# Ledger of designs, part 113: designed miniproteins, single chains, continued (4)

Each design is a single chain, and the fold is of that chain. pLDDT is the mean over its residues in the fold that is shown.

## One batch from the design tools (miniprotein)

Design m15904
Fold by ESMFold2-Fast:
Structure m15904 (fold): chain A 95 residues (1-95)
Amino acid sequence: LPSPLEVLEEFRERWLRSPVEDWPSLIDETTERIREIHRAGLVSPELHEELIDVLDVLRSLAETAVKDPERRGFLDGLMRLLLDGMIEYLREQEK
């Protein structure tokens, strides 16, 4: 299984190349991959909870971005900030 960092970096790459309408399904797929890593015992319950919380927030923002084109720029900015912050946090945990 990949690490949580690898999963989020792959998600970020796919997200940047995907249309807005695909964002919710990409987040759902990523959430399931994180749950698989947790079930395999490869991430602490505390880190798993943090990752799922961030993904839940991203899911809510993505749904809003799909429904409200006028807010997409603002929401994209927020989602990038949250995702990049989590990726940076995970990189620090590995070093």
Scores: mean pLDDT 85

Design m15905
Fold by ESMFold2-Fast:
Structure m15905 (fold): chain A 93 residues (1-93)
Amino acid sequence: SAAEEAREAEYEAAFREMDPNGDGVVTREELRAFYERVLGVTLSDEELEELLRTMDPDGDSDVVTEAQFRAYLDRLSQGKGASVALESMKSLA
């Protein structure tokens, strides 16, 4: 549907802000940079570790995939879109 397509486009845009090199994964450093530039929040090392675990709870990986990021945003927004998810991300830091 048009609403779902718009939500997917918003999630894709948000992921591109986090993954400017386009390799399809987000590192801890890119997560920190995203929070600082897009959300205006500076994360501590402990907050970055917690965020990474929240986005990749089943993985023993130091990166977050687009699929994991999209699932995380959808969970935070309860399906209401990227802007709600981004506001929730700000409040969790």
Scores: mean pLDDT 70

Design m15906
Fold by ESMFold2-Fast:
Structure m15906 (fold): chain A 108 residues (1-108)
Amino acid sequence: SQLQQRRQHLEEASRHLREAARAMEAGDTETAQRHLEDATRHIALATGNEQAARELGEVLRRMAENPTPAAIDRLRRFGEALRAEAEGDRQRALGLLAQILVDSAERA
């Protein structure tokens, strides 16, 4: 079913975002970029929105190029939000996404 495929792709995207964050903490930019590319591919497959996935891919690449603690934390929260969505916990997913936006606005 489309729901099962979407769930699987969101779970894979979440895993790759977690691995990317770990690589960023270790200073392994090449490994981080590879995982972010894999995450972006899975998000494209989960959403069916190629334009949004490409725009997200650019944002994720910029995070890997500037691996601040804040960028790594945002990446982890994003991965957690995708996992929550995959598990059907829409309220948790939206809460995590809202916190990313609030934190970004407060630091601007």
Scores: mean pLDDT 82

Design m15907
Fold by ESMFold2-Fast:
Structure m15907 (fold): chain A 89 residues (1-89)
Amino acid sequence: MRDELEALLLAGELAEELRDHPEVKRLLEEKPMSSPIELMDVAMAIALRDPERRRWLEENTSPEVLAILEEMARRGEELMEEVERKREE
C-alpha cells in the first residue's frame, strides 16, 4: 500500500541520516548482522523521541503513515533495550 511505502522511504532516509547516532552505532557493535529493517526501527525510535521531528512527521504525513512509524519506533525501543541489557551482562 502507498502508506507502507511512504513509511519505509521515510524510515530508510532517517536510518541513513542517523547511521552515526550513538545508539545506532551501539546496535551495529553488539549486533553486526542487524537487518536494514532493525536499523529503520531504531532510527524511527530515535526520531520520535525528538518533539520537533515528531511534530514535523505529524504535519507532513498521514495518520496512517504516522501509525506505521510509531509501530516501527516501538520495535526500535525494544531492540535498543535488549542491546543495552546484553552489554551490562
Scores: mean pLDDT 75

Design m15908
Fold by ESMFold2-Fast:
Parts: sequence; C-alpha cells; structure tokens
Structure m15908 (fold): chain A 94 residues (1-94)
Amino acid sequence: SPLLEELEKRLDALIEAQKGSPVEDVAVGMLIVAADLLREAGISEEDINKFIEEVNEKLQKFWEEYGEKYSDEELVEKIKEIILETLEKMLKEL
C-alpha cells in the first residue's frame, strides 16, 4: 500500500529526529504523524479516532507485558510495528 509505505517513511524520519527522547514521547510523536497522514489521505476523523484508540489499547497491553524487558530502541521499533499493522488491518476493512 502506498499509504503504508509513506507512513513507514514518516515514522522512520520521526524516530531518527527524536533519538534519545523518552519512548513515550516518541510514541506520541508517531501517533501524531500517523493521524496527520491519514487526514491528508482523506480518511474521516471518526476512522482516525478508531485507529488511535486501537493503537493505544495495543500499546498499553504491549507496555504491561514487555515495557521493562526491551531496550528503548527495541520498544520504539515494536511500537512502529504495532502502528503499521493496525493501519494495514484498518485499510483492509475500509
């Protein structure tokens, strides 16, 4: 999907720009970048809100299970993966 490829590029650019920032701040930045791209793509605010809610639920569960087991760099990579997988699923349902 061209939208998934563009999201991954924007997320990679944000991660590089925010190296050394707290994981929570990088995660918030990634969600802002994703929401902005979805608005540019013409996705409704209702669907964007559903996407953000689903990602936040998955991130909370992931953090509870793995937050103290992975390095900050590994956590950021896994958060990126969750965001991309959630979008891919949503685009198949739209």
Scores: mean pLDDT 86

Design m15909
Fold by ESMFold2-Fast:
Structure m15909 (fold): chain A 71 residues (1-71)
Amino acid sequence: MKEKKEEELVKLFEEIAPNLSDEARKQVRDRVKKLIESMSDEEIDKYIENAKKAVEFRKRLPEEVARLRAA
């Protein structure tokens, strides 16, 4: 179910920036939802696996991650 995968991916982004404003959290959720809606289930699974790996590295550079997410 795409909704469950969306929630998992949002939680990964929240690990990088737990102190996001309500507006920023909504932007992240909207972007994740649109991204997942455009992808197949297999692509979503690969993306989540890659995101988990990327989060581990990127949490060292939260400012850069936030800027890239905004684009």
Scores: mean pLDDT 69

Design m15910
Fold by ESMFold2-Fast:
Structure m15910 (fold): chain A 94 residues (1-94)
Amino acid sequence: ADEVLAKLEEMLAEVEAARAAGRLPERLADIIEGGIRQAKRLVEQGRYEEALRVLEGLIDLLDTAAARYPESREVLERLRARAREVAEKVREIL
């Protein structure tokens, strides 16, 4: 679980950096951060099936957002790749 939590913290840092650089719309950054924080809380509680569902929803959201916000596409695709890695690690715990 420590590796999963560390990766989620790295994702939060990337979202904040992208927001500060103006590469990610504020409302979209809030939604993405909310999803990451929810997944983190569920992992901390040992609720891995629910954490996986949140991560899968976040991956779908990031995919949709990358199509809709072309100026943010590079950041959103990197976050999507990170979310997939975290989801795979959570699946390994289950």
Scores: mean pLDDT 88

Design m15911
Fold by ESMFold2-Fast:
Parts: sequence; C-alpha cells; structure tokens
Structure m15911 (fold): chain A 96 residues (1-96)
Amino acid sequence: MEKKLFEDAKKDAIESAKGLAELAKKSDEKLAKEAEKVLEEIKKAKTPKELIRYSEKLAKISVELGKKDSDLVPQYVGQAIGAIGAATNARLAEKL
C-alpha cells in the first residue's frame, strides 16, 4: 500500500527545491526565500496534484534566477528540469 512512485517524485522535488534555494542565495535573496517556501510546501504535499503545482513554481523561480545571474543559467536549468521530471512522475503516480 506504499506509493513508491509518489514518494520518489516527492524526494526528487525536494532535492531540486533545495538545490535551487542554495544557488539562489548567491544571486537573489527574495527568490531564495521563495524557493525555500516552495521546499516546505513540497515536504507537506500529500497528493500528486500538489506536488505538480509546487514543481511548476520551482521551474518559474529557476527561470527568474537565470535572468538575474546568466553565469549560473546551466545550474538553474538543471534544477528546473529536475522539478519538471518530479511533476511528470507525480502525474504517473496519480494514474496508478
């Protein structure tokens, strides 16, 4: 009765949010705080739909950070891809 796919997606989303928040602290304190807030929301997520919503927020934050610090764009893109992957896995978990 353990939805391992949902748990794995949530873990991936947490890792992406944490990585994004750490990178953001060097570029923009406000966006770093937004990423930390989304990280806490992901930790409390109980449904695939909530996880998808928060992963999409992480992707938007990574785009805004890339606009402020172009030298870190490859790292921010990596975190955004991770968040999108977590959202995709969460949608698959909802169908199971």
Scores: mean pLDDT 73

Design m15912
Fold by ESMFold2-Fast:
Structure m15912 (fold): chain A 87 residues (1-87)
Amino acid sequence: SPEIEKLRRKVESLETGIELLEKLLEEGKIAPSVAVQLAEELVRAAMEVRRQAEELGDEETVKRAEEIIRRALELIKKADPSKVLEA
């Protein structure tokens, strides 16, 4: 399905984004407050991908989106525990 392929490309892009944020935060190349803001945006984008994937029955993309949400929330918790988002 072209729609499933589009979602898989989106989730792949988000996976690259969280990997980059984790690396930049670990290397001290990004301010924790900026990392939190970017991770919050990744959570929002991944939640939307998860919703669309659930509607299409793409369980693989649902699981990948949930993994991105979990990693982004862990990054937020590590950078600023007071700003943990409820997913």
Scores: mean pLDDT 85

Design m15913
Fold by ESMFold2-Fast:
Structure m15913 (fold): chain A 80 residues (1-80)
Amino acid sequence: MDELLKQALGAIAEGDVDRFKELLDQLKDDPEALLKMLEAALKLGRYDVAPYLAEKVKDLELSPELKEKLEEAVKRSLQP
């Protein structure tokens, strides 16, 4: 699990959306991994991955701060 998360965080940092999507599907049932990926994407300003994360975290209870940051990131993603 830790290794897959590290690879996903690397894909976010590099802007490799295709690799990120494959790793996201493998981590979709791990709420802690989803939250860490979301925090990393928001911190790095990777708006290209934000819509994919929004779909996977929709069933999770996010803090109001994370919800606001995610909504802003999705708005800035004009063509996901």
Scores: mean pLDDT 78

Design m15914
Fold by ESMFold2-Fast:
Structure m15914 (fold): chain A 85 residues (1-85)
Amino acid sequence: VKEEAAALGEEGGRLEAEGLELIRQGEASGDKETILRGIGLVLRGIGLGFEAGLLARDDPEAKKAAAEAAEKAGGKNAAKAAAGA
């Protein structure tokens, strides 16, 4: 379960990081569609972080691995969601 939780956390963190970059790009260019796409990715990333935490809820080592994987991938909120699940 540790490997599965870490993989989900990493994916969540990656999606959050990608979403934040799109939001910054859209704000700079005034592209509302790019901002909305970025917001969607951030929300999906946080959701995956939460799922990783739930998968690991009875295993503190797995939960820590999931949160660390999300944070390393650039998803601070996905990491918090994993830790708080």
Scores: mean pLDDT 84

Design m15915
Fold by ESMFold2-Fast:
Structure m15915 (fold): chain A 94 residues (1-94)
Amino acid sequence: LPREIEEEIVETFLALGERGVELLEKENPSNSELVTALVGVIFAVGAARQAKELGDEEMKERALEVARRGVELLKERGLEEEAKELEEKVKEVE
């Protein structure tokens, strides 16, 4: 892929992750918002992986921060199994 498209993928995945964290921080997120948030956290992990492959350490660290925050919030919302799987993926990227 062209570098510009690879960079856009990282930014897009990170934005989805940031949105996911925002949804998890709501007082009473709906089930659809929880699913959307889970997908967002998955994309934040994807952003970190892609940034690592591109050699973009700053973007990797930013995406990992979003992913870790999402994992903790997913645990608080009772999605512990999904959060643990994502936590393992986060450690693999580090």
Scores: mean pLDDT 87

Design m15916
Fold by ESMFold2-Fast:
Structure m15916 (fold): chain A 65 residues (1-65)
Amino acid sequence: MVGKRARVTEDYTATRPEELNLKKGDVVRVLGLRVDEEGVELAEAELLATGERGWVPVSVLEEIE
């Protein structure tokens, strides 16, 4: 997944300043992966349409290449 593009499968609203607001159908590039204290897998992503970067749950992403 790291270094690849992923499609957003559902809308995601950022709950923290470091997170991205995403809409279903957005395309991101995955820059890194992390697991938080609750065991949630997070991706550091760049939103290709805007160039914005931030964290998003891996669960809302589908790898496309």
Scores: mean pLDDT 78

Design m15917
Fold by ESMFold2-Fast:
Order: sequence, then C-alpha cells, then structure tokens
Structure m15917 (fold): chain A 77 residues (1-77)
Amino acid sequence: SAAEAAALEAEGDRHRAAAEAAAKQGDYTTAISHYQAAARAYLEAAGLSTGERRARLLAKVEEVDRQTVRVAIAQAA
C-alpha cells in the first residue's frame, strides 16, 4: 500500500541519516551497515510502488549505493 511504501521510505531516510552521521565521524563500518539498511528499505518501498514514485525510490537506492562505495573506498585508504 501507499502507507506501507511511505513508512519504508521513512525507515530508509532514517538509516541514510544515521549512515551520514557515522561517516562524518569516520565510523565507516557503521556507515556502510546503515547505507545497506537504507538501500533495502528503499528497494522494498519501490516494490510496493509504481510509476514516478517507484522511479524516485530506485533513484534513492542508486544514491545510497554510490555513497556506500565512496565510504568503502575511504575505509580502505
């Protein structure tokens, strides 16, 4: 339902915010874990959505995946 998709998007947004906070502190392991949780929540929300809403949620998954790669590179350096 739209309400379930919205709740999952909000869950994803909370995880993304936690990941960004952890990354700013140099806690890359925690950041990666939260980015992965955000991507999963957004992907589940996208599965419950169609059209423009689904496209927007998939774009959020791609954004979080890019941030995960960036943080993983920083962790390896």
Scores: mean pLDDT 90

Design m15918
Fold by ESMFold2-Fast:
Structure m15918 (fold): chain A 73 residues (1-73)
Amino acid sequence: MEEVREKIKELLLEAGVDPETAERIARQAVYAYEVLGYSPERVAELVKQDLLNLGVSEEDAEKIAERVKEILS
């Protein structure tokens, strides 16, 4: 759980997301996966939407979402 959160946070930091926002998004993704039982694909879609709302490009958001899905699979 902790390692998955850190991996997602690292991906977000590499995309230029600030550390506090990256931590929040990573924590929400892990919560959705572990507690709410969302599939990796569904969690990846949530992360993609969060990134788009932050102004990340569609292409970059999609690349990061695919990496999140891979981490959770």
Scores: mean pLDDT 84

Design m15919
Fold by ESMFold2-Fast:
Structure m15919 (fold): chain A 80 residues (1-80)
Amino acid sequence: SELAEGAANTIYLSIRDAVKEGLTDDVIKRIAENTKEFASTLSEEEREDLLKKLEEYLKKEKDPKVQKALQAVIEAIKSL
């Protein structure tokens, strides 16, 4: 899904920027909560596509802080 791919990319870049700027766990929590709210408006198929793309970013990521933040976002979506 083009929508899921674009959303995953935006989420990933937001996490990377937050980590690079030294922003607190509260910002990461806000990203996870906002992503969960967005994901709740998607179909089951679109949510699955979004999760798959985020998990692909997680597998390629080398920064442990970005990995932890991505994991939190993925778990937030899976809790729907």
Scores: mean pLDDT 83

Design m15920
Fold by ESMFold2-Fast:
Structure m15920 (fold): chain A 101 residues (1-101)
Amino acid sequence: MEEVEFVKKYGEEIVKAAKESLDNAARVAQKARDDFRKRGASPELVRALGMLAAGFYAASKTDNALEIVEAFAKGAVLVARDTPAYEEIEKTAKEIVEIVK
């Protein structure tokens, strides 16, 4: 599976998980990060998925989930900006922010 298609698939799974709980979204994002690392994906994509996972996990433990998710989502998009999967990471980040609003 190409890197962009893999991010799209995991992005859809992360959005679905976030609708149920931010803890589940963090778990799915962490799994995606580990799978990407094992497949030799770009370090920037591995880091972006790690930032999304960390943001969802932190947000799940705070009363200010929106601010935390927005900060980590912005960081993940910035890290992924020079990768072919930038648009898929940005789409996932926007959908998660909308769910947490």
Scores: mean pLDDT 79

Design m15921
Fold by ESMFold2-Fast:
Structure m15921 (fold): chain A 62 residues (1-62)
Amino acid sequence: NAAAEEAEYRELLKKIFETGKKYQDALDAGDFETAEKYRKEAQELGRKIGPRQRADATAVAA
């Protein structure tokens, strides 16, 4: 269902925004280890969005 995929996509966007906020807070606190954890989490979330964005913009060729 397209609705289910849209809901999951919106959840990913919200998660990325929240992770970015926590990343900035960690940097401001000088907690670089926590900041790196959030940076990696944001990258992993971005990977999940990347394939969808490509599917929307470009067809996958075999």
Scores: mean pLDDT 71

Design m15922
Fold by ESMFold2-Fast:
Parts: C-alpha cells; sequence; structure tokens
Structure m15922 (fold): chain A 68 residues (1-68)
C-alpha cells in the first residue's frame, strides 16, 4: 500500500533528522546529508511529486541540516 504524500514526505524528514542526530559528530556528516538530499529528490521525482512539493521537502531538509 502506498503511503499518502504527506506520510511519505514526513517519513523522509524523520529519517533525515534521525540520520543527522546519529551522525552529527561524524567527519562524514556533510557528505551523508548531501547524498540523502540527492536521493530524496530522486525518489520524489520517481514517485511523481510536483516540483513545488519536492522543493518544499528539500528546503525542510536543508533547515534540519542547518540546525544540527
Amino acid sequence: MQPSPEELIQTMLDYFRELGLKHKDSPHFDTLAAAFIQLARRELEEAGFSEEQIEATLAEMHKIRAEL
């Protein structure tokens, strides 16, 4: 069963926050964060999300990254 668009986006944001908290002290954190954001964009594009929804999700990921 496919999750709702809101559930999929929220799941991605939750995973990103968890990875950020787990790896914030890693010298590889910036590389991991950048890779996850690229994968998230690709997954959302493949799932048929609008450019507006993709940009909003990536903007939220950048905010999470900046706050860590």
Scores: mean pLDDT 77

Design m15923
Fold by ESMFold2-Fast:
Structure m15923 (fold): chain A 94 residues (1-94)
Amino acid sequence: SEYEELLKKLKSKSFEERLLALREATTLEDEEKKNELLTEALKDPDSGVRAAAARLAGTLKNPSEELIKALEELTKDPSEAVREAAKEALEKIK
């Protein structure tokens, strides 16, 4: 399934592959699967991937409760760029 392949790519050792998987995830019509993939990406070890995931999460029409909680946790992230992206995303989805 496309969802399973994207989830696998989000766990790749290559941060470039994980960023590409994020871009692909935004094209999914299944809102629940999109929320799941973005929530996983918000927990990524790379701050650039977390910031990108936070920005994309801010574009969702129907953010899940779990996604919102993950974004709230990122407002305390060690990376300033991640904190700013998470705060902006939360403002857009409220």
Scores: mean pLDDT 83

Design m15924
Fold by ESMFold2-Fast:
Structure m15924 (fold): chain A 89 residues (1-89)
Amino acid sequence: MLSEAEIEELMREIQKKIEDAVARVRAGKPLSQAELDKLKKEIREKARKALEALQARNPEIGVTPEQGAERVIQLFDAGVQYAQAVAQA
């Protein structure tokens, strides 16, 4: 079972991956589809693990780890799409 410190580390890793990807795209350096797919897989897996551990500590959370991880991916996709639009303007 993940410790609170391990959950916090996973959340930091997710945030850094999203920020680095968005910053790269915003700078006009697009991510390939293969790079996007790899990042989304890594983010989804880390988010699922963190959310599973959080739900185990607070079972009143009504969102499944899978639903929460997919929500994180939706936010990542929106951020990358916005950064692409800004870079191409």
Scores: mean pLDDT 80

Design m15925
Fold by ESMFold2-Fast:
Structure m15925 (fold): chain A 61 residues (1-61)
Amino acid sequence: MSLIESAIKLLLSFLESRGITDPALIEKAKAELTAFLEANPNASFEELMAKLSEILNWATS
């Protein structure tokens, strides 16, 4: 599994744990994370977690 695939799986687990089931929000979140990782292929764990927190914040608003 690639870094992108692993990160998307983690994102989906977080969205599921927050009760987010809207397919449009899920696809937007996946696209945002994918774009971030493609732009930042050497992103640190801290940078990845910060981006996940940003996505979760607007997805649960």
Scores: mean pLDDT 79

Design m15926
Fold by ESMFold2-Fast:
Structure m15926 (fold): chain A 72 residues (1-72)
Amino acid sequence: APSAREVVEAAFRLLGKERASAEELGRGMEEVAGISTATGARFLRTGARKLGSDAEVFSAEEATEALEAAVL
């Protein structure tokens, strides 16, 4: 299975952006990895909250950390 970083980097490459909302990233993650947009966006928001962040937009690094945090 691809790593969180690989999925996030592929999604950002598809979007052509350096920062994206949880929903935009969720759509990109659905296209590159088949993770539903709703599930991807939920994991990003939940992971960010676990890290003490209320961010609604993410860089690739922030999104990767949020996805990793969402698993724990």
Scores: mean pLDDT 82

Design m15927
Fold by ESMFold2-Fast:
Structure m15927 (fold): chain A 120 residues (1-120)
Amino acid sequence: MELPLPGGSVPGPLRIEAEKDGVKVVFEATGDEATVSRAGRAVLRSLIAGLELSKHPAFQEAAKRIRELAKQGVPLRDMLEEAARLTVEAFAKAGLKGTIRIVVDEDGRLLSGGGKLEPA
């Protein structure tokens, strides 16, 4: 499935963090602008796909909002920050709590990914 990708690039090392109602999402990427931007687009694509695979209305609404931002041409960094915020809100509305952490190195390799989500 081809997802709309936001335009632009993300300079330097990137850290995106969002937290709401006991749900926390952290995304970290190191490397040059091309590597960080590629990692950010890959994370965004995977996030939208994961949210859309869920049958829960909160996750479907979050995916819809992220797709609308992509259509509006929101810069990649701003879209990643808003996607993280929408994701923690969706997980909280679904009655989950915990931390999701994704760390990508300078070669674009996943150093750590995943987390534990529990019923609140």
Scores: mean pLDDT 73

Design m15928
Fold by ESMFold2-Fast:
Structure m15928 (fold): chain A 88 residues (1-88)
Amino acid sequence: SEEVLKVFNELLEIAREKGLLTDERLDQAEKIVEPLNVPPELRPLFAALVAIAQSPDLTEEMKELLKKFIELVKDKYPQVAEYIESLL
């Protein structure tokens, strides 16, 4: 949905500004997402969200955006949504 893409893009912009999306973090996050029943084409998207959620510098604004994203996708992708929620 358009709302999902808007929230995701807001999270990406903040994460990019803070340098939270390194190749090493994304590689580790993608390994975490692989067993969580996400289609291959969406694994990079959810890997970015996991990398953001695992950040020690996670701001309150980023936590609220992550929670909003989870609410939008939990019915379609419950396992990865539950994992990300557990990090918050």
Scores: mean pLDDT 82

Design m15929
Fold by ESMFold2-Fast:
Structure m15929 (fold): chain A 72 residues (1-72)
Amino acid sequence: SAREAARAAAATPEEYAGLLGQAHVDMLKKMAEDYKKKGYTPEEFEKLAERYEQLGLGAQAAIYQTLANFLK
C-alpha cells in the first residue's frame, strides 16, 4: 500500500509526512484523470470549490480546487 511504502521509505517523521503528502497528491491526480474521461471540466470543479468555501468547508473546497487544477 502507499502508506506502507511511505513508512518503509521514511527515516524520520518529517520524511514520512512528506511521502504521505505525495501519495495523497497521486490519488487526486488519478481521480482527476477519471473525471476528465467522464467529460468533467476544470470550471465545474472551480464552481464546487467556490461553493464549499462559501459554506465554510475550506478543506473540501481545497480538494475541489486541486482537482480543477489537475484537469487543466
Scores: mean pLDDT 72

Design m15930
Fold by ESMFold2-Fast:
Structure m15930 (fold): chain A 65 residues (1-65)
Amino acid sequence: DELERLLREALQLAQDAGNMNLADLIYKALKGENTRLNLKRALEQARILGYPELAELLEKALAKL
């Protein structure tokens, strides 16, 4: 599943960045909990915090919903 792959990559990047709040939002989306809302929140946080690679993965994931 392409969406699952994108979300797992995004989760790894958030974890590597040490941002556990951002990782939690992505993990909840991966589990199917308010997926669109959690991904939108994660994308806004990634943009504000300057994580461009993570933001790109989250944009692609939202496009697959």
Scores: mean pLDDT 88

Design m15931
Fold by ESMFold2-Fast:
Structure m15931 (fold): chain A 69 residues (1-69)
Amino acid sequence: RADELLDEAFKKLRESDEYYNQGDFDKARKKLEEAIKLLDEAASLPLTLEQDIRLSLAMMGASVMKKAL
């Protein structure tokens, strides 16, 4: 469950980055919001150390993208 949420969040972060590089900031923001929602859901679950590290890395990436947008 948590791994599936994290995998989907990383996919959405990649899609957000792709749209940002294309200059489509509206789509980039939409994908970033989708990623943040998935990360918030994962954070509500009991996590293993590995999952917690993945969550932290994804949240850091989302924070960088949010600052750029």
Scores: mean pLDDT 82

Design m15932
Fold by ESMFold2-Fast:
Structure m15932 (fold): chain A 89 residues (1-89)
Amino acid sequence: MLEEVRKARREKLLEAYKKYGENAKVSDAELAEYVAERLGISRATARRLLREVERRGEEETQRLIEAAFKAGARAEDELTAELLARIYA
């Protein structure tokens, strides 16, 4: 589902930011594979759903990750990341 794809994408990006900081990059292929494995769907389906998520909420997801990173908080779940973004918005 789209919500679960968004959560998996946030988890992967947040983990990259936690390890590599603002310059962290995750390829489309890495995201698709991670989401496919996490949700038990095909890579083709994961890529399609990721494009839809990116269209609808990439900017929001990026802001949540950046806010969590700057706060130095452990934002391994979406609720924590979203609360941090609201504090810094």
Scores: mean pLDDT 66

Design m15933
Fold by ESMFold2-Fast:
Structure m15933 (fold): chain A 98 residues (1-98)
Amino acid sequence: GAERGRRAAELGRRAAEIGEKAGSSSAALGGRSAARGGELAAEGGDGPMGEEAAREAESGARSAELGAKSGTASSEAGGAVAGIGGEAGGGLAAGKPG
């Protein structure tokens, strides 16, 4: 719902701040992507697309935050997940080509 989207946006924003302070470009990019995805999810409302985007943004934000704390390898993984969350705001049903 909208509340989940707003929470995802807040978490993404915090992840971006943490990534920037950590000095890791990957963590910073991951956090920024998560924040953007969260904002779009909040604006999208309670529709299926908004809910999926919020869930992905939350996952990306957590990964980015943990990546910033854990170090370079985790930061790279966090950035990738956050990027997927933002890009897949329209629904992850199709996934990516295998």
Scores: mean pLDDT 60

Design m15934
Fold by ESMFold2-Fast:
Structure m15934 (fold): chain A 65 residues (1-65)
Amino acid sequence: MVTHTLKVGDVEVTITVDGDKVTITASKPLSDEQRQQAEAIAQQLLDVARLLEEGRRREELEALL
């Protein structure tokens, strides 16, 4: 699992990637443009998260528990 917090426009967005699942949480509703930007970043994080989770899944679980 990988979590990244960023600012898209005036909205604080937290992107969580778990396996091939992406969750985008925003401090307020995202516009279509803001969501598109967040999803582009989430796609990059998805690729990174898959490599990290596969290699270190046990350590990740213990760190999150």
Scores: mean pLDDT 70

Design m15935
Fold by ESMFold2-Fast:
Order: C-alpha cells, then structure tokens, then sequence
Structure m15935 (fold): chain A 74 residues (1-74)
C-alpha cells in the first residue's frame, strides 16, 4: 500500500538533487515535481514517517520543507 505526500519548499529546489535525496531516504518513492521547483507530490510506502522525511529532506537540500499528507488515492 502507498500514500501521497505534498512537499512544499521554502526556496526552489533542483529536481535532480531532490531525486538523489529521495533515492537515499525512500528508494521506493515516486516523485512528481512542480515546474517552479517549490512543491512536489510524493508517493511513498504506507506508514512512512512524513515529518521525519521532511526533516531529512530539509537537511539534505538546505531549504525549509513542509509536508502535508494527502488522502490515499487508488
């Protein structure tokens, strides 16, 4: 089972840097990046700690990261 997270960044982030960080933190995650680099949709395994992931991404990317859990879509 998977669930959807919305990520918002305090500054535009490089999609390649985000993808590399996600590959290390949640290799199974699927990413859709907004064109402005300020938000992303992330499909992660159910039970992923969204707050811990946002904190880790903030540290890896050097920008503030906010996370919002969306309702799981089929």
Amino acid sequence: ATELLELRFGEPVDPQALAAALQRLVPEARLVMAPDGRSALLEVPAGTDAAALARALSEELGVPVEVRRLEAAP
Scores: mean pLDDT 79

Design m15936
Fold by ESMFold2-Fast:
Order: sequence, then C-alpha cells, then structure tokens
Structure m15936 (fold): chain A 89 residues (1-89)
Amino acid sequence: MEKIEKVRELLEEVIELLRESAKTLEQDILVAFLTMMANLALEALEKEDYESAIELLEKMKRVVEENVEDEEVKERVLKLLEEAIELIR
C-alpha cells in the first residue's frame, strides 16, 4: 500500500510539472494523454499487476523523451518516472 501511495505522489508531481510547462493545445493534449497513462499504471498497481504498471511507466518515459521540448522539465520528469519504476521492482 505505502509503495502505491509513493508512486501516486511521484506521478502527481510528473503531471503537475508537465501541466505548468504546457503553453499550447498540443502540449495540453500530451498532458491529458500522460495523465491517462499514469491513472492506468496506478490501477494496474492496485490490481497487483506490477508488470503492466512498469510497462506503462516505461512507455510514459518514451513519450516524454520524444515529445517534451523543455529539457529541464524532461529531465526532471524522467527522473521521477524512473524512481516510480524502481519502487515497483
């Protein structure tokens, strides 16, 4: 339970950083998409499907690497996602 709560906190920080950096409708759509993926990862964790949760978080990392243009935000978000993955492993 405590690990899931920590992962939730990390994902909430990820989404907040992305939301604050969003300047365009395209970036708002990206934030909405990543929010959906984060929620699916948390649902997988609640069902004890750790493999699916890790896969979703790794896919989120790829989406961030390819679509987030702000290098500072990208680096911070990727570090938070990696921390979340390591908490589950």
Scores: mean pLDDT 85

Design m15937
Fold by ESMFold2-Fast:
Structure m15937 (fold): chain A 117 residues (1-117)
Amino acid sequence: SSRARELYEEALRYYNEGKYDESIKKAEESIRLAREAGDRRLEAHGHRLLGDSLTEKGKYDEGIAHLTRSVDLFVAEGDSFALLMQLMGEAAMKSAGHTEVSEPIIDRLHEAIAELE
């Protein structure tokens, strides 16, 4: 829905401003509305952003769970481009010192990309 997308865009803006708590709240609402609308792709983007925000806050177990959910949803949608973009993002997170989160997600992304041919 347009509202779910608007909430996602607000969450992304807060993330880029380093306002991770505000980003988390908007991403959670976006995910809820995307699921209600059956918008699996937007739900996947929401989980990726939520996972990144949680990782930036040092909430690594929660971050991994949401980043894993985003990968699973992008695989279900056959969205190889989104998986490649997430792989690039995780490489940047690894470079920023979030190796405990980024390394297992990078491994899962390589597996997921291989599954999509």
Scores: mean pLDDT 90

